Designed miniproteins, single chains, continued (5). Designs and how they scored, part 75

Each design is a single chain, and the fold is of that chain. pLDDT is the mean over its residues in the fold that is shown.

## One batch from the design tools (miniprotein)

Design m18767
Fold by ESMFold2-Fast:
Structure m18767 (fold): chain A 67 residues (1-67)
Amino acid sequence: GELKKKLEEKLKELEKEFEELKDKLSEETQKKIEEHLKKAREALEKGDLKSALRHLGEAELLLKKAK
């Protein structure tokens, strides 16, 4: 489905952004982002698009606050 593809693309985008910003983030924020990205990946693998969307959104908000 279209939503799954968009969430997979979003996950790759956020993983890349996280890697680029990693040195500028506190250890606490890094851990929170890593946990949300991991849970988003696991949710996508299981077809849980609602959980994937939620975890990707939380990771995106944390990354946005770091900019």
Scores: mean pLDDT 85

Design m18768
Fold by ESMFold2-Fast:
Structure m18768 (fold): chain A 99 residues (1-99)
Amino acid sequence: MELPTEEEMYLLGGIVAMSVGDYEGAAKLFEKAAEKSKDPVDRARAYLLMGEAYLKAGDYEKAISYFEKALTIAREAGAPQSLIDEAERVLKEAKEKLK
């Protein structure tokens, strides 16, 4: 079995932080995952997870900002339509929370 990459280790750490309600810690770990991502599509996924962490923390403005960044990168990189659709869905959800 391959050893996990630094990106995979930060993603796993962020997921664990999310599961225990440490949303600020999760956002920082997902940011590190994005920094280690060489593939723009993987970076877009990390930004989506960062946005989800801020959404759970109640920081809707930061959540929107990161979802918009993820969507832009995903579109420019020609990411799978499923990733673009997910980014659009969570962006809409975050915008609805600001009402």
Scores: mean pLDDT 84

Design m18769
Fold by ESMFold2-Fast:
Structure m18769 (fold): chain A 68 residues (1-68)
Amino acid sequence: SSLDKLGEELESLLEKGVKEISKEEAIELARKYFSKELAEKIEKMLEELGKEKFSIKEFADIVIKALN
């Protein structure tokens, strides 16, 4: 699934020592793995937080919330 593929990429980033991603990178990951509608929902949730970077865990939590 799209969520599984995103999970694999996020795990790969953590294994490489990447603990945070930029808002722009998070938006691009959402667009890469999800439908336009879901990616736009995730983008709006990221914008509401008003910050430049997100931990991998925080981004994953936002994605899970957007799917439910």
Scores: mean pLDDT 85

Design m18770
Fold by ESMFold2-Fast:
Structure m18770 (fold): chain A 64 residues (1-64)
Amino acid sequence: SLPDLDEVLRALAAMQIGLMKASKLSPEELKEWAERMIERLQKLGASDEVIEEFKKEAEKLISE
């Protein structure tokens, strides 16, 4: 069976967070990236749960 859309989008979001952790971008650049990623996830049909999980991980990354 195919994975559900939320499972696929969670995996995508987690991979992107991992990539950004290695990027050495400024907090400002990370905020801009996170806002764009939220828009992309919403357009792809991500649930509110997936969006909130992504926001939490992005906020942790930006605050470091």
Scores: mean pLDDT 82

Design m18771
Fold by ESMFold2-Fast:
Structure m18771 (fold): chain A 107 residues (1-107)
Amino acid sequence: STVELKQELLRLVKEVLELMKKSEEPERYYFIKKLDEAFELAEGGEEGLREAIELLRELIEKYENDPEEVRKEGEKVVEEMTVEEYAAMALRVIGAMLDLELEIKRS
């Protein structure tokens, strides 16, 4: 069910947000980038939602098993993005999280 997939995606998004609170910069930049990628995938219907869920599960597992690799990926985000590009990405992620929670509440 699309509603059940959206509920699982929101649960994983909230889990990633809790990991971000425990992480140091630049790891947080990589988390935001992966959340943006997950929300883009989620626009692809049920299959896109499954891909988004798997992406966030892999991100959580990667951070737990190899936090240094996540840090290195975050450093690349800092090197490759302007402040304006990163801010636009972060704003998209915040909007998508609120929209997802609203959709679930109205289901």
Scores: mean pLDDT 88

Design m18772
Fold by ESMFold2-Fast:
Structure m18772 (fold): chain A 57 residues (1-57)
Amino acid sequence: MEKREENLRRLETTSPELAEKGRRNMERVEEELKDDPKTAEAGMRKVTDVALREDRR
C-alpha cells in the first residue's frame, strides 16, 4: 500500500502527466478486480507482467 504511494509521488516529480495516468490505471484495475474475483488473479499476473516489461526498458 505505502510503496505504491511513494512510487506515484516520485513519478509526479518527474512527470505529472504520467503520475495521473498511473493513478487512473490503478483505479481501473481495482474496479475490475472487485467485479470478478476469479479474473482478479489472472488480471494481477498480467498487470505484473506488463509492469515488469516496461520497467526493463
Scores: mean pLDDT 62

Design m18773
Fold by ESMFold2-Fast:
Structure m18773 (fold): chain A 61 residues (1-61)
Amino acid sequence: MAETIEQGRKDYENFLKELEKKYGKENAELIRAVMEGADPGTVQKLRDKALKKIEEEEKKK
């Protein structure tokens, strides 16, 4: 494909790495699924996992 798509892929990968470091793997996976146009049911399951993990982290603080 075009050169522009390769640049977008690198930017996307860098963005996901930043999100993973900052918000954790579950949140990065949710954002990735949304950006890649995953099924709404899959997105909802990932969101539920991310929320539960945040709740557990809040409980530990």
Scores: mean pLDDT 71

Design m18774
Fold by ESMFold2-Fast:
Structure m18774 (fold): chain A 62 residues (1-62)
Amino acid sequence: SLKEKIEELAKRVGLSKAAVSKAVSALAKHEKLSKQEIADRLLNAPLALQKHALKVGLALTK
């Protein structure tokens, strides 16, 4: 389930599955939410917000 959601996000935003997984993990830690919940929220968001949020997530990992 989570793996399939990460794959869908990766395809939509043009990032690798590894990059999206890393970004989602960082966002989950920052927001105090599960990785599943972050992935669900992003999949229900517009593409522009998906791209922005994943960039923020990657920045949080450095």
Scores: mean pLDDT 84

Design m18775
Fold by ESMFold2-Fast:
Structure m18775 (fold): chain A 56 residues (1-56)
Amino acid sequence: MKEEAEKLIEEIRELLKYEGREPVADQLSAFLKELLEKDPEKAYRFAKKVLERIKQ
């Protein structure tokens, strides 16, 4: 779970940076990484939902 969440967070950051939304990428990745340290399961769920929204 934790490793999978870290991969999703990195994918989200790279996609947002590619779209020119680098400040959002930095803020969101920082939030998700903090959540990952406190609750890996919640971090994974949120990262997955965010990635699905970006890909829509």
Scores: mean pLDDT 78

Design m18776
Fold by ESMFold2-Fast:
Structure m18776 (fold): chain A 79 residues (1-79)
Amino acid sequence: YDEDIGLLKSILENVKKRTDIDIDTAILGAAVGLVAAKNRGDEETSKMLEEALTAIDNGDYERAIKILEEMISRLEEKK
């Protein structure tokens, strides 16, 4: 899952920057990841990405960062 890990790390860095452009980029990346996860039948990743998107929408960037870091950790453990 090197491609998935790379996407999640990109989303995480964009959320950390907290500019309007970087947040919009993070939302686009998370939406792409969500579609890809749903196409694979990966319900856990889909649910976590939906939670991260909800946190971003609510301005809770610390929660979004925590969710993204947890997802990256779980995917790296599967290698």
Scores: mean pLDDT 78

Design m18777
Fold by ESMFold2-Fast:
Structure m18777 (fold): chain A 64 residues (1-64)
Amino acid sequence: MVDQLFKQATDLYKKAKELFEQGKYEEAARLAEEAAKIASQVPILSGLAEDSQELAKKAKEKGK
């Protein structure tokens, strides 16, 4: 089950980063927040949770 959460968190983060590069900030923020939520449930992904939260913050600021 941890492997599934790991894959979901990493896939969501990669997609959020891709959307951020495309200027789709609202969608990027949403996916980055979801990635952070999932990553925070997996101890080895604490760094990904922090990176995802930071990406969500930046996307929200750009979307203003």
Scores: mean pLDDT 81

Design m18778
Fold by ESMFold2-Fast:
Structure m18778 (fold): chain A 61 residues (1-61)
Amino acid sequence: AEEARKLLEKAEEYVKQGNKDEALTYILRAAQVALDLMNAGKEDEALEIFERVAEVGKKVL
C-alpha cells in the first residue's frame, strides 16, 4: 500500500514537469502493486490504489 502511494506521488511530480513518459512508468508500477495486493486478499487497499491510478492517469492521458 505505502509503496504504491509513493509511486503515485512521484508520478504527479513528473506530470508537473511535463514528463509524461516517466509519469506513465510510475503509474504503471503503482497499478502493479495494486494487483499484487488484490492477489494477497487486500482488496480494499488495492481498489483505493486503482482509484488513485485512474485519477493521476487522466491528468497524463
Scores: mean pLDDT 81

Design m18779
Fold by ESMFold2-Fast:
Structure m18779 (fold): chain A 62 residues (1-62)
Amino acid sequence: HMELVDEALKLVRELGPEGRQALGKALGIDIPPNASDETIRIALRMATEEQLKKAVEALKKL
């Protein structure tokens, strides 16, 4: 899980608001546009490995 969490967080940081929207859709949760890195990290840690893989794939397509 930790490697996927780190990858997703890195991609969200690089993509900005679009990355946050894509992550929220992939996880099925509402992520505020101005959510802190810590809030995003917590959401990623609560996700399943399958959800994280889908999120990383969606973020890479942006």
Scores: mean pLDDT 76

Design m18780
Fold by ESMFold2-Fast:
Structure m18780 (fold): chain A 60 residues (1-60)
Amino acid sequence: MSDDQIVDEMAQKLVDAMKSKGVEVDYEQLKKQLKGIAKERGIDATKKMVEGALASLEAA
C-alpha cells in the first residue's frame, strides 16, 4: 500500500466525518495538506493526527 493511498483514505474519512457533522470541506485541498504533513512528519505521525481528529469529531 502506498503512502499516497493511505493519505487519500485518511482525507476521505475526514471529509465524510465532517460532512456527517454538517461541515463541508474541500477534499482536494485537505488531501494536499495531508500529503504535505506526511512528507515533513512521516506517514505514521500523519495517521495518528488524522485518527485523533476523527475520534474528536465522532465523540461529540
Scores: mean pLDDT 79

Design m18781
Fold by ESMFold2-Fast:
Structure m18781 (fold): chain A 84 residues (1-84)
Amino acid sequence: MNGKEQAEEAVRLAEEALRLAEEGRRLLEEGGDVLRATGLLLRAIGLAVEAELLAKKAKELGEIEGAERAEELLRKAGFEPSLL
């Protein structure tokens, strides 16, 4: 996997993590299914960890822009890079 592919995959995983985190938070805000919301948030955490690892590797290979885009999406999802 080259740096460009790692950056593209990091963005894809970060986008999915953001979607799942937003859905999980929405369910909690609506007073809905807490178990389902928790499952979505745990899946989002797993995807966020994988995205951060790929973004770090992409940066090491010179793909700064894509890696920074993935990090921005993770921050929007509520995942500070320093906490992953």
Scores: mean pLDDT 81

Design m18782
Fold by ESMFold2-Fast:
Order: structure tokens, then sequence, then C-alpha cells
Structure m18782 (fold): chain A 62 residues (1-62)
């Protein structure tokens, strides 16, 4: 699914810029779209990216 891939790419960009909240939102949307498309590989990729963004946000809030 092209939209889900684009959201992962945009989320990675936000993550690189330190905008972890935006990255989390984009990855969550990518997971939902990948699920709708039945793309388990893309769903797992987005979940992995989401976990990293959530860890980074937690560290930033300290």
Amino acid sequence: MEEARKLIEEGRKAFKQGDYETAIRLYKKAILLARKAGDKKLEEEARKELFEAQKALLEKQK
C-alpha cells in the first residue's frame, strides 16, 4: 500500500528532526492502513518504527 509506505517515510523524517509526537501519529496511521491492505510486513515495519519513536519521546520527556 503506497499511502502506508509514504506515512512511514514521513514519520522517519519527523523522527530525524526530533518531532517524535508527529512520528508516532504517522506510524499509527501507517499501521492502520497496512492492516486494511493485509500487508503484514509493512504493518510490522510501522510497529517497529512506532516503538522506537515512543522510546525516544519517553527519553525526551525526562
Scores: mean pLDDT 83

Design m18784
Fold by ESMFold2-Fast:
Structure m18784 (fold): chain A 94 residues (1-94)
Amino acid sequence: KEIETLKEAIKTNPNDAAAYGRLSGYYALQGKDDLAEKELNEALKLDPNFALPYVDLGIGYYYALRYDLAKESFKKALELDPNNAEARYYLSLL
């Protein structure tokens, strides 16, 4: 249901970088790595300095218990936004 809602949001506003980030996180949670990467790349195409898609991807991998991928995603988020509280919090758990 969440993925369908995000796809409808993107259909309505195809320039919503945050929606692509959230969609990448849900695909990461489901273990759909190729789809997660595709949606991450769409978000970064719209805003290459946007940290939030990497945070969403990291959270998806974290809840999928894929901690090495989660750690790398949060590190990339912090490279773009060193003050991102959510990325710092999750990285502290890893």
Scores: mean pLDDT 87

Design m18785
Fold by ESMFold2-Fast:
Structure m18785 (fold): chain A 73 residues (1-73)
Amino acid sequence: SRIEELERMIEENEKAIKILEEKKEELEKKAEELKEKNPKEAERLELLKLLLEIAIESERFVIERMKKKIEEL
């Protein structure tokens, strides 16, 4: 059913968010390590971290919209 399809998509997207959070943590740690040694690379990694933060928020928004669709069905 459409509800079962949406529920699977929510579960998969929640798993994806966990992976993105892990990648964000890795980038943050690497950027901190490079701040003095390679400040330009650290700045690049901080930008990538910001992009991941935006992606995570976008995925959270999509999940909330899917949950609302299930409530309406």
Scores: mean pLDDT 86

Design m18786
Fold by ESMFold2-Fast:
Structure m18786 (fold): chain A 90 residues (1-90)
Amino acid sequence: SMQKLTEEQKRLLELLEELKKRVDDELANLIAQIGAELLRKGMPLEEVIKLMEYLAENSNSPIEAIELIGKIFNNPELAKELIKEIKEAE
């Protein structure tokens, strides 16, 4: 059987390819790096995917994505609110 780590890597790679169709490659690559870091910190894959999609929809450049990352990582309450909003948007 394939290991769970391989499945996570494959899913992130698939999402990166989808993001490249919707946003610039530089932005897509930055969002994928964020997702990889969140997975390493133990965030569930589905929540990572939702955050990455949120960044893609609400950022038009790497700078805007970094600003959103800064809000997410430096403000735990904002991070929780964003995750909740993403879950409710489904």
Scores: mean pLDDT 71

Design m18787
Fold by ESMFold2-Fast:
Structure m18787 (fold): chain A 88 residues (1-88)
Amino acid sequence: GLEHYLEGNTYLLQRKYNEAIEAYKEAIKANPEFDLAHGNLGYSYYMLGKYEEALEAYQKALEIAKKRGDETLIAIYEKEIERVKKLI
């Protein structure tokens, strides 16, 4: 999980969004409750103009953050969801 998440972050910093998506999907496969991987997957889709896929990924990240009561991440994912909705 963590190794693929960090690899995804490296691709994201390089603006290699397709490679970042594949790395984050591997991180999620290893840990389905990895909200940060779901959130960065959403951002990677957003950067590619894949707004419906970005919305689904952010909604999953929000669901997981709510289960943990992480108020900071809840606020971040709610803002990103509203941002993406304006583009659909």
Scores: mean pLDDT 90

Design m18788
Fold by ESMFold2-Fast:
Structure m18788 (fold): chain A 65 residues (1-65)
Amino acid sequence: MDVQDWRDWALELGAQGAELEEILEEFKKKGILNEKGIEYARELHEKGVDPGTAVVAAIREQENE
Protein backbone atom coordinates (compact mmCIF):
# COMPACT_ATOMS: atom_id res chain seq x y z
CA MET A 1 0.00 0.00 0.00
CA ASP A 2 1.49 3.34 -1.10
CA VAL A 3 0.85 6.99 -0.17
CA GLN A 4 -2.10 7.31 -2.60
CA ASP A 5 -3.85 4.28 -1.03
CA TRP A 6 -3.46 5.85 2.44
CA ARG A 7 -4.86 9.20 1.24
CA ASP A 8 -7.87 7.45 -0.32
CA TRP A 9 -8.44 5.54 2.95
CA ALA A 10 -8.31 8.75 5.02
CA LEU A 11 -10.95 10.36 2.78
CA GLU A 12 -13.15 7.23 3.00
CA LEU A 13 -12.96 7.19 6.82
CA GLY A 14 -13.87 10.89 6.92
CA ALA A 15 -16.78 10.33 4.51
CA GLN A 16 -18.07 7.60 6.87
CA GLY A 17 -18.14 10.14 9.73
CA ALA A 18 -14.96 9.16 11.58
CA GLU A 19 -13.64 11.83 13.96
CA LEU A 20 -10.15 13.28 13.41
CA GLU A 21 -8.66 11.58 16.50
CA GLU A 22 -9.99 8.16 15.36
CA ILE A 23 -8.31 8.53 11.95
CA LEU A 24 -5.08 9.87 13.51
CA GLU A 25 -4.92 6.97 16.02
CA GLU A 26 -5.29 4.37 13.23
CA PHE A 27 -2.68 6.09 11.00
CA LYS A 28 -0.24 6.44 13.92
CA LYS A 29 -0.79 2.75 14.82
CA LYS A 30 0.15 1.73 11.26
CA GLY A 31 3.17 4.07 11.17
CA ILE A 32 1.76 6.17 8.31
CA LEU A 33 1.78 9.51 10.19
CA ASN A 34 4.65 10.70 12.36
CA GLU A 35 4.30 13.19 15.26
CA LYS A 36 4.74 16.19 12.93
CA GLY A 37 2.03 14.92 10.56
CA ILE A 38 -0.38 14.30 13.44
CA GLU A 39 0.18 17.83 14.78
CA TYR A 40 -0.30 19.32 11.29
CA ALA A 41 -3.62 17.48 10.81
CA ARG A 42 -4.87 18.67 14.24
CA GLU A 43 -3.91 22.27 13.42
CA LEU A 44 -5.81 22.14 10.10
CA HIS A 45 -8.89 20.68 11.81
CA GLU A 46 -8.82 23.48 14.43
CA LYS A 47 -8.92 25.93 11.47
CA GLY A 48 -12.11 24.27 10.14
CA VAL A 49 -10.76 21.61 7.75
CA ASP A 50 -12.73 18.34 7.82
CA PRO A 51 -11.03 15.25 9.35
CA GLY A 52 -10.43 13.31 6.11
CA THR A 53 -9.02 16.32 4.23
CA ALA A 54 -6.82 17.30 7.22
CA VAL A 55 -5.26 13.81 7.29
CA VAL A 56 -4.76 13.82 3.48
CA ALA A 57 -2.96 17.19 3.76
CA ALA A 58 -0.71 15.79 6.54
CA ILE A 59 0.20 12.73 4.40
CA ARG A 60 1.01 14.99 1.42
CA GLU A 61 3.19 17.21 3.62
CA GLN A 62 5.17 14.14 4.79
CA GLU A 63 5.52 12.85 1.17
CA ASN A 64 6.86 16.22 -0.05
CA GLU A 65 9.36 16.45 2.81
Scores: mean pLDDT 79

Design m18789
Fold by ESMFold2-Fast:
Structure m18789 (fold): chain A 90 residues (1-90)
Amino acid sequence: MEAFERMIEEILKKLEENEVPEEVRKEVLETLKRLLDLVRGNISYEELGKIFGISPSTVRYVVRTLLEYAELRAQGLSLEEINERLEERR
């Protein structure tokens, strides 16, 4: 939990420091809010996997990917640049 909250705080700081457009800031904040709700919710990755019919490992991967996406957007990277970087990691 503490590590995840620290990552969110760092992303928020980067949004302020990099003077990102309001539309990008809103997108990143909404993504972070949804991720925070998932982490702080009473629902485990195992329970989420059962609801969506996917493995808990897939749920963890999706959450991690969304968090990385939010961080890269906060750094001012375009969707195209983020997609290229994410593809390198398979």
Scores: mean pLDDT 66

Design m18790
Fold by ESMFold2-Fast:
Structure m18790 (fold): chain A 76 residues (1-76)
Amino acid sequence: SASQAALQAAYAALSPREQAVLDALEVARTLREIAEAVGLSQATVSRILRRLEARGLVVSYVDANGRRLYRVNFAL
């Protein structure tokens, strides 16, 4: 779809740290898990996630247990 093509183009324009966070979202969902996966502080990862969410590349949800989860917006 046109949306998927736009997401792939946006990925290519990301910094190495932003790409690493986005790649980690394939297996990690929480801020803590993502930070552990990429070897960055939670504060740094939080700023990257905020930027990626503002660009429409990441979406956040709250699960049934009140945990904030992050996902790559590549589903459509």
Scores: mean pLDDT 80

Design m18791
Fold by ESMFold2-Fast:
Structure m18791 (fold): chain A 108 residues (1-108)
Amino acid sequence: SMKKKKIEEDLKFINELTQKFLDRLVELRANADKLTVEQTKAEILRILDEMIEEARKRGLEKFVQYLEEAKAQLEKATPKSAEEAIRLGLSLFSQAVFDYIEELEKEA
């Protein structure tokens, strides 16, 4: 069906976006010793903005909302280390992905 095909295509996009996010965090982790905690947090926020814009271009308005909530939570956070900032960014992004997939499954 057209609805099932759209959900499958959206899930493929989310998987590709997730891999892109994870790859960027791996690169950030490799350079974390060269960055302050504040710089690490700022870089994760920039990466989240890139993910939000890609989701917005695809028209996934609900996914954009979950990602913006993840961004807002990271903005309010005061991580104690670069590693904590990276782990928090990963946790918040993963929660946004999980929440959106649950939404899609309810509509399937």
Scores: mean pLDDT 88

Design m18792
Fold by ESMFold2-Fast:
Structure m18792 (fold): chain A 120 residues (1-120)
Amino acid sequence: LSEEEVKEITIKELEEDIKELEEMIEKLKEEEDPNDPWAQQAIDALEAIKKKYEELKKKIENNELSLEELAERLELIKEQELKLAKVFESQGTELYKEIAEELREDAEELEKQIKLIKET
């Protein structure tokens, strides 16, 4: 694959991840008590990851990142998603377990994308 093709594939994957994070955030806002400090911290953590995806997408679109820098940034986001999934799993509610599963699935897709970039 060319560098341009890899970047186009990465943008599509990031757009999917952003949408999934938006759905997780909305679900937490709908189902959790807005005065619960832990629920607010969970929402803030998901919004922080979403912001990183949005900033990364923008930098790719503006051709501001090398493939090596892109892979490094995706790895950091993957690690943060896996860490957050463990925290959510520890809460023991069905909702947080569901969100943790979605975060793990996003992390697996990021790992595939990182491998694709490294093979280019």
Scores: mean pLDDT 85

Design m18793
Fold by ESMFold2-Fast:
Structure m18793 (fold): chain A 88 residues (1-88)
Amino acid sequence: SAAVERLVKAMERLSIIGILSGHEELAAAADAAVDAALAGDIAAAIEAARKAIALAEELLPELPEEYQPAAREAIEEARAAVAALEAA
């Protein structure tokens, strides 16, 4: 579904930002959401995505300034995708 694809793209962006910024915990949380989504476990994907979003918001002020706009956009896209999946 379009909402699943949107969630995966947002989580992949957060994973890359986590790797590049040295926050392996963010990459792991985002990767868990991607893995659940690709396995078709939408409930697990939503739960994992919420954890990744919360962690990304907590880490946002610690990220290099150049990654902050992309992280904010990924958080917003992920929130919208989670809302769409829950409304289905």
Scores: mean pLDDT 88

Design m18794
Fold by ESMFold2-Fast:
Structure m18794 (fold): chain A 66 residues (1-66)
Amino acid sequence: QLNNAIDYAEAKNVDGAIEVLQKIKDSNHPNKDVINGLIERLKAGDDKSIKVALAGLKQLKVDLAE
């Protein structure tokens, strides 16, 4: 669930956030390309990339109205 990925990213649990996003992507989610980009940002592991990924996750949640 996208909220779990956001919670993990806010806690700086990058591995947890990636695991949740990978499961969402594997379910043939319609935004899997966006999710893939967010996973790549989280894998970079630096504070800037994590902040960008977190902002992208929050934007994706707004776009999906979930």
Scores: mean pLDDT 76

Design m18795
Fold by ESMFold2-Fast:
Structure m18795 (fold): chain A 71 residues (1-71)
Amino acid sequence: MKDPEELIKKAKEAFEKGNVGEALKYIREALDVNPDHPEAYRLLAELYKKVFNDPEGAEALEKRSEEVRKK
């Protein structure tokens, strides 16, 4: 069984090392296990803001993170 918390830790480590592709892989795997994972959406929002230069996409992901946290 995949642990979404462990996957998000690996995604954060990859992101800190500048390995965007690996970070995205772990975020997607975490969301496949738990689609209501707020930390996964927050980390994806950071990627959209800093790497993809997509502030609208980042804002949508931040809102999704808050939505799933308040459930």
Scores: mean pLDDT 79

Design m18796
Fold by ESMFold2-Fast:
Structure m18796 (fold): chain A 63 residues (1-63)
Amino acid sequence: SQRDRIERAIEGAERVLASKDRVLLLVARHELEEILKTAQELGDEELARRVEELLKRIDALLA
């Protein structure tokens, strides 16, 4: 399902955050921007919030 896809992307992004690898963080940022659009289209506010929080954490590490 689309929810399962989003949850897998969240898990992947959490692993990338743990690695702190700049190239992987940039790739994850791009993927999460697309996943955020999908979560918003689903109307799942909690999933969208989780993706937005991960994006903020990635942006903080890239700053």
Scores: mean pLDDT 84

Design m18797
Fold by ESMFold2-Fast:
Structure m18797 (fold): chain A 75 residues (1-75)
Amino acid sequence: SMEEIDKLANEAFRIGLEARELGDREAVELAQRALTLASRAKQAYEAGDLETAKKLLEEAKKLIEEARRRVEEAR
């Protein structure tokens, strides 16, 4: 859903900011990749390609979970 995509994009953006503050370049790159995939998922959703949107969203979720793990371990 669009709501799920927006929520994930917001989470990726927030984690990316925390990663930059902590100096974890790999976590920043993971968050940036997740944002790119969330943007593509939004475009697919708006075009009515729900299967592509779902696949892109699942890939973005995996990236943000890894970025989140890194940020939490660095705290």
Scores: mean pLDDT 84

Design m18798
Fold by ESMFold2-Fast:
Structure m18798 (fold): chain A 60 residues (1-60)
Amino acid sequence: MAVERAKKLREEADSLEKKAQELYKKDPNIGKEVMKKAEELRKEADRLEGLIAQGRADAT
């Protein structure tokens, strides 16, 4: 469950990053905004991966 979620977020971030690069050529302001969104998704994926590596919910 969590592994699939992290994977989806990473794929979405990669897609947005590619889109941001194309938009950046046309309009740098819009490209920057989309890039910011991609970074947020990447951070969420990293967080979930960290929890999975710890043995998610082991959480003591």
Scores: mean pLDDT 75

Design m18799
Fold by ESMFold2-Fast:
Structure m18799 (fold): chain A 85 residues (1-85)
Amino acid sequence: MPISDEEVLLALGLMWRGIGNTLFEKGKYEEAAKAYEKAARLFEEAGDLEAAAEAYYKAAEALEKAGKLEEAEEYRKKAEELAEK
């Protein structure tokens, strides 16, 4: 079987979360949201649902700052769902 390396997925998730944080601080909110979404998906694949939920919350905050309120609400709901797992 091909080995899924959860450590690699976690490392990539942390990298994308860091990229998202940097973009958010620079006011590049739409790009920050996309970076946080990538981090969240990687954390989900790694089975770290808490980190995934946090990343989706960050994506929602970035989308809210970008004026994408409807998309922000969708990611917020996804984060809340994962946080209860």
Scores: mean pLDDT 83

Design m18800
Fold by ESMFold2-Fast:
Structure m18800 (fold): chain A 62 residues (1-62)
Amino acid sequence: SALDAVLAEWSALAELSEEAKELIRQAVALIAADRAERGPHADPSVEANQLFAKAAELAGLP
């Protein structure tokens, strides 16, 4: 799944806490919901990008 691919990519870069994984799950779910409504080429929402930014901060990623 898209979620499994994203989690695998992030896990290759850093150890992920359960909080960071949950933020990533929420971001991927928002992107999937938006693309279901607007089509597969829709850009990620500001909300989804903010969830990824918080996950990166928790993972110690720049």
Scores: mean pLDDT 80

Design m18801
Fold by ESMFold2-Fast:
Structure m18801 (fold): chain A 62 residues (1-62)
Amino acid sequence: AAEAAAQAAGDRGTAAMKSLSPEAVENIKRTVAATAADPATRDLLVKTLQKKNGLTEEEIAA
């Protein structure tokens, strides 16, 4: 009964990450690195990626 909720909340993030091309992954890493000097921009980026891709802060930092 909770399958749809699990898919939307947890599984979607994992699937999105897994389905990204190597180029897309590298672009994300470069963007994160570019914002490292600005905590406000980095926080906004982390929240955006969490909301859009379901990534955790730890996954974005890695």
Scores: mean pLDDT 60

Design m18802
Fold by ESMFold2-Fast:
Structure m18802 (fold): chain A 69 residues (1-69)
Amino acid sequence: SAKEKAIKALEGAIEALKNGDLAAALRGVQDALKLVPHPELEKALEALRAGDAETALRHLEKALKELKE
């Protein structure tokens, strides 16, 4: 499903961000947003574009938790 693909992209984005790969994290968030619109993913994208990795990670983790519900 689109939701399952979005979860996979989001998990990849979180891993990339924890490893300091902001470019891979940005691509993963953009891919997830194309599959499922989610306010926490939009906030994570804005934080990544601003270079705020810590804020982005918090929003990505919240999005992942909510998508798995």
Scores: mean pLDDT 85

Design m18803
Fold by ESMFold2-Fast:
Structure m18803 (fold): chain A 65 residues (1-65)
Amino acid sequence: MIIIEAVAVKDYKAKSKDELSLKKGEKVLITEIIDAENVKAVNLATGESGIVPKEVLEVTDLKVL
């Protein structure tokens, strides 16, 4: 299991029901790397999960389990 802690560096509005909306400064846990541009993450402020572009996140910690 990979757990990557990251923070949103800008606001992101979900473009579909499968995507995650974020506000700048919200912390997320990246649970899966989907491709070069996208990850699956959980927003720790809302508890919601979904797909988000890597470009809106800054990795703060990496844990491999």
Scores: mean pLDDT 78

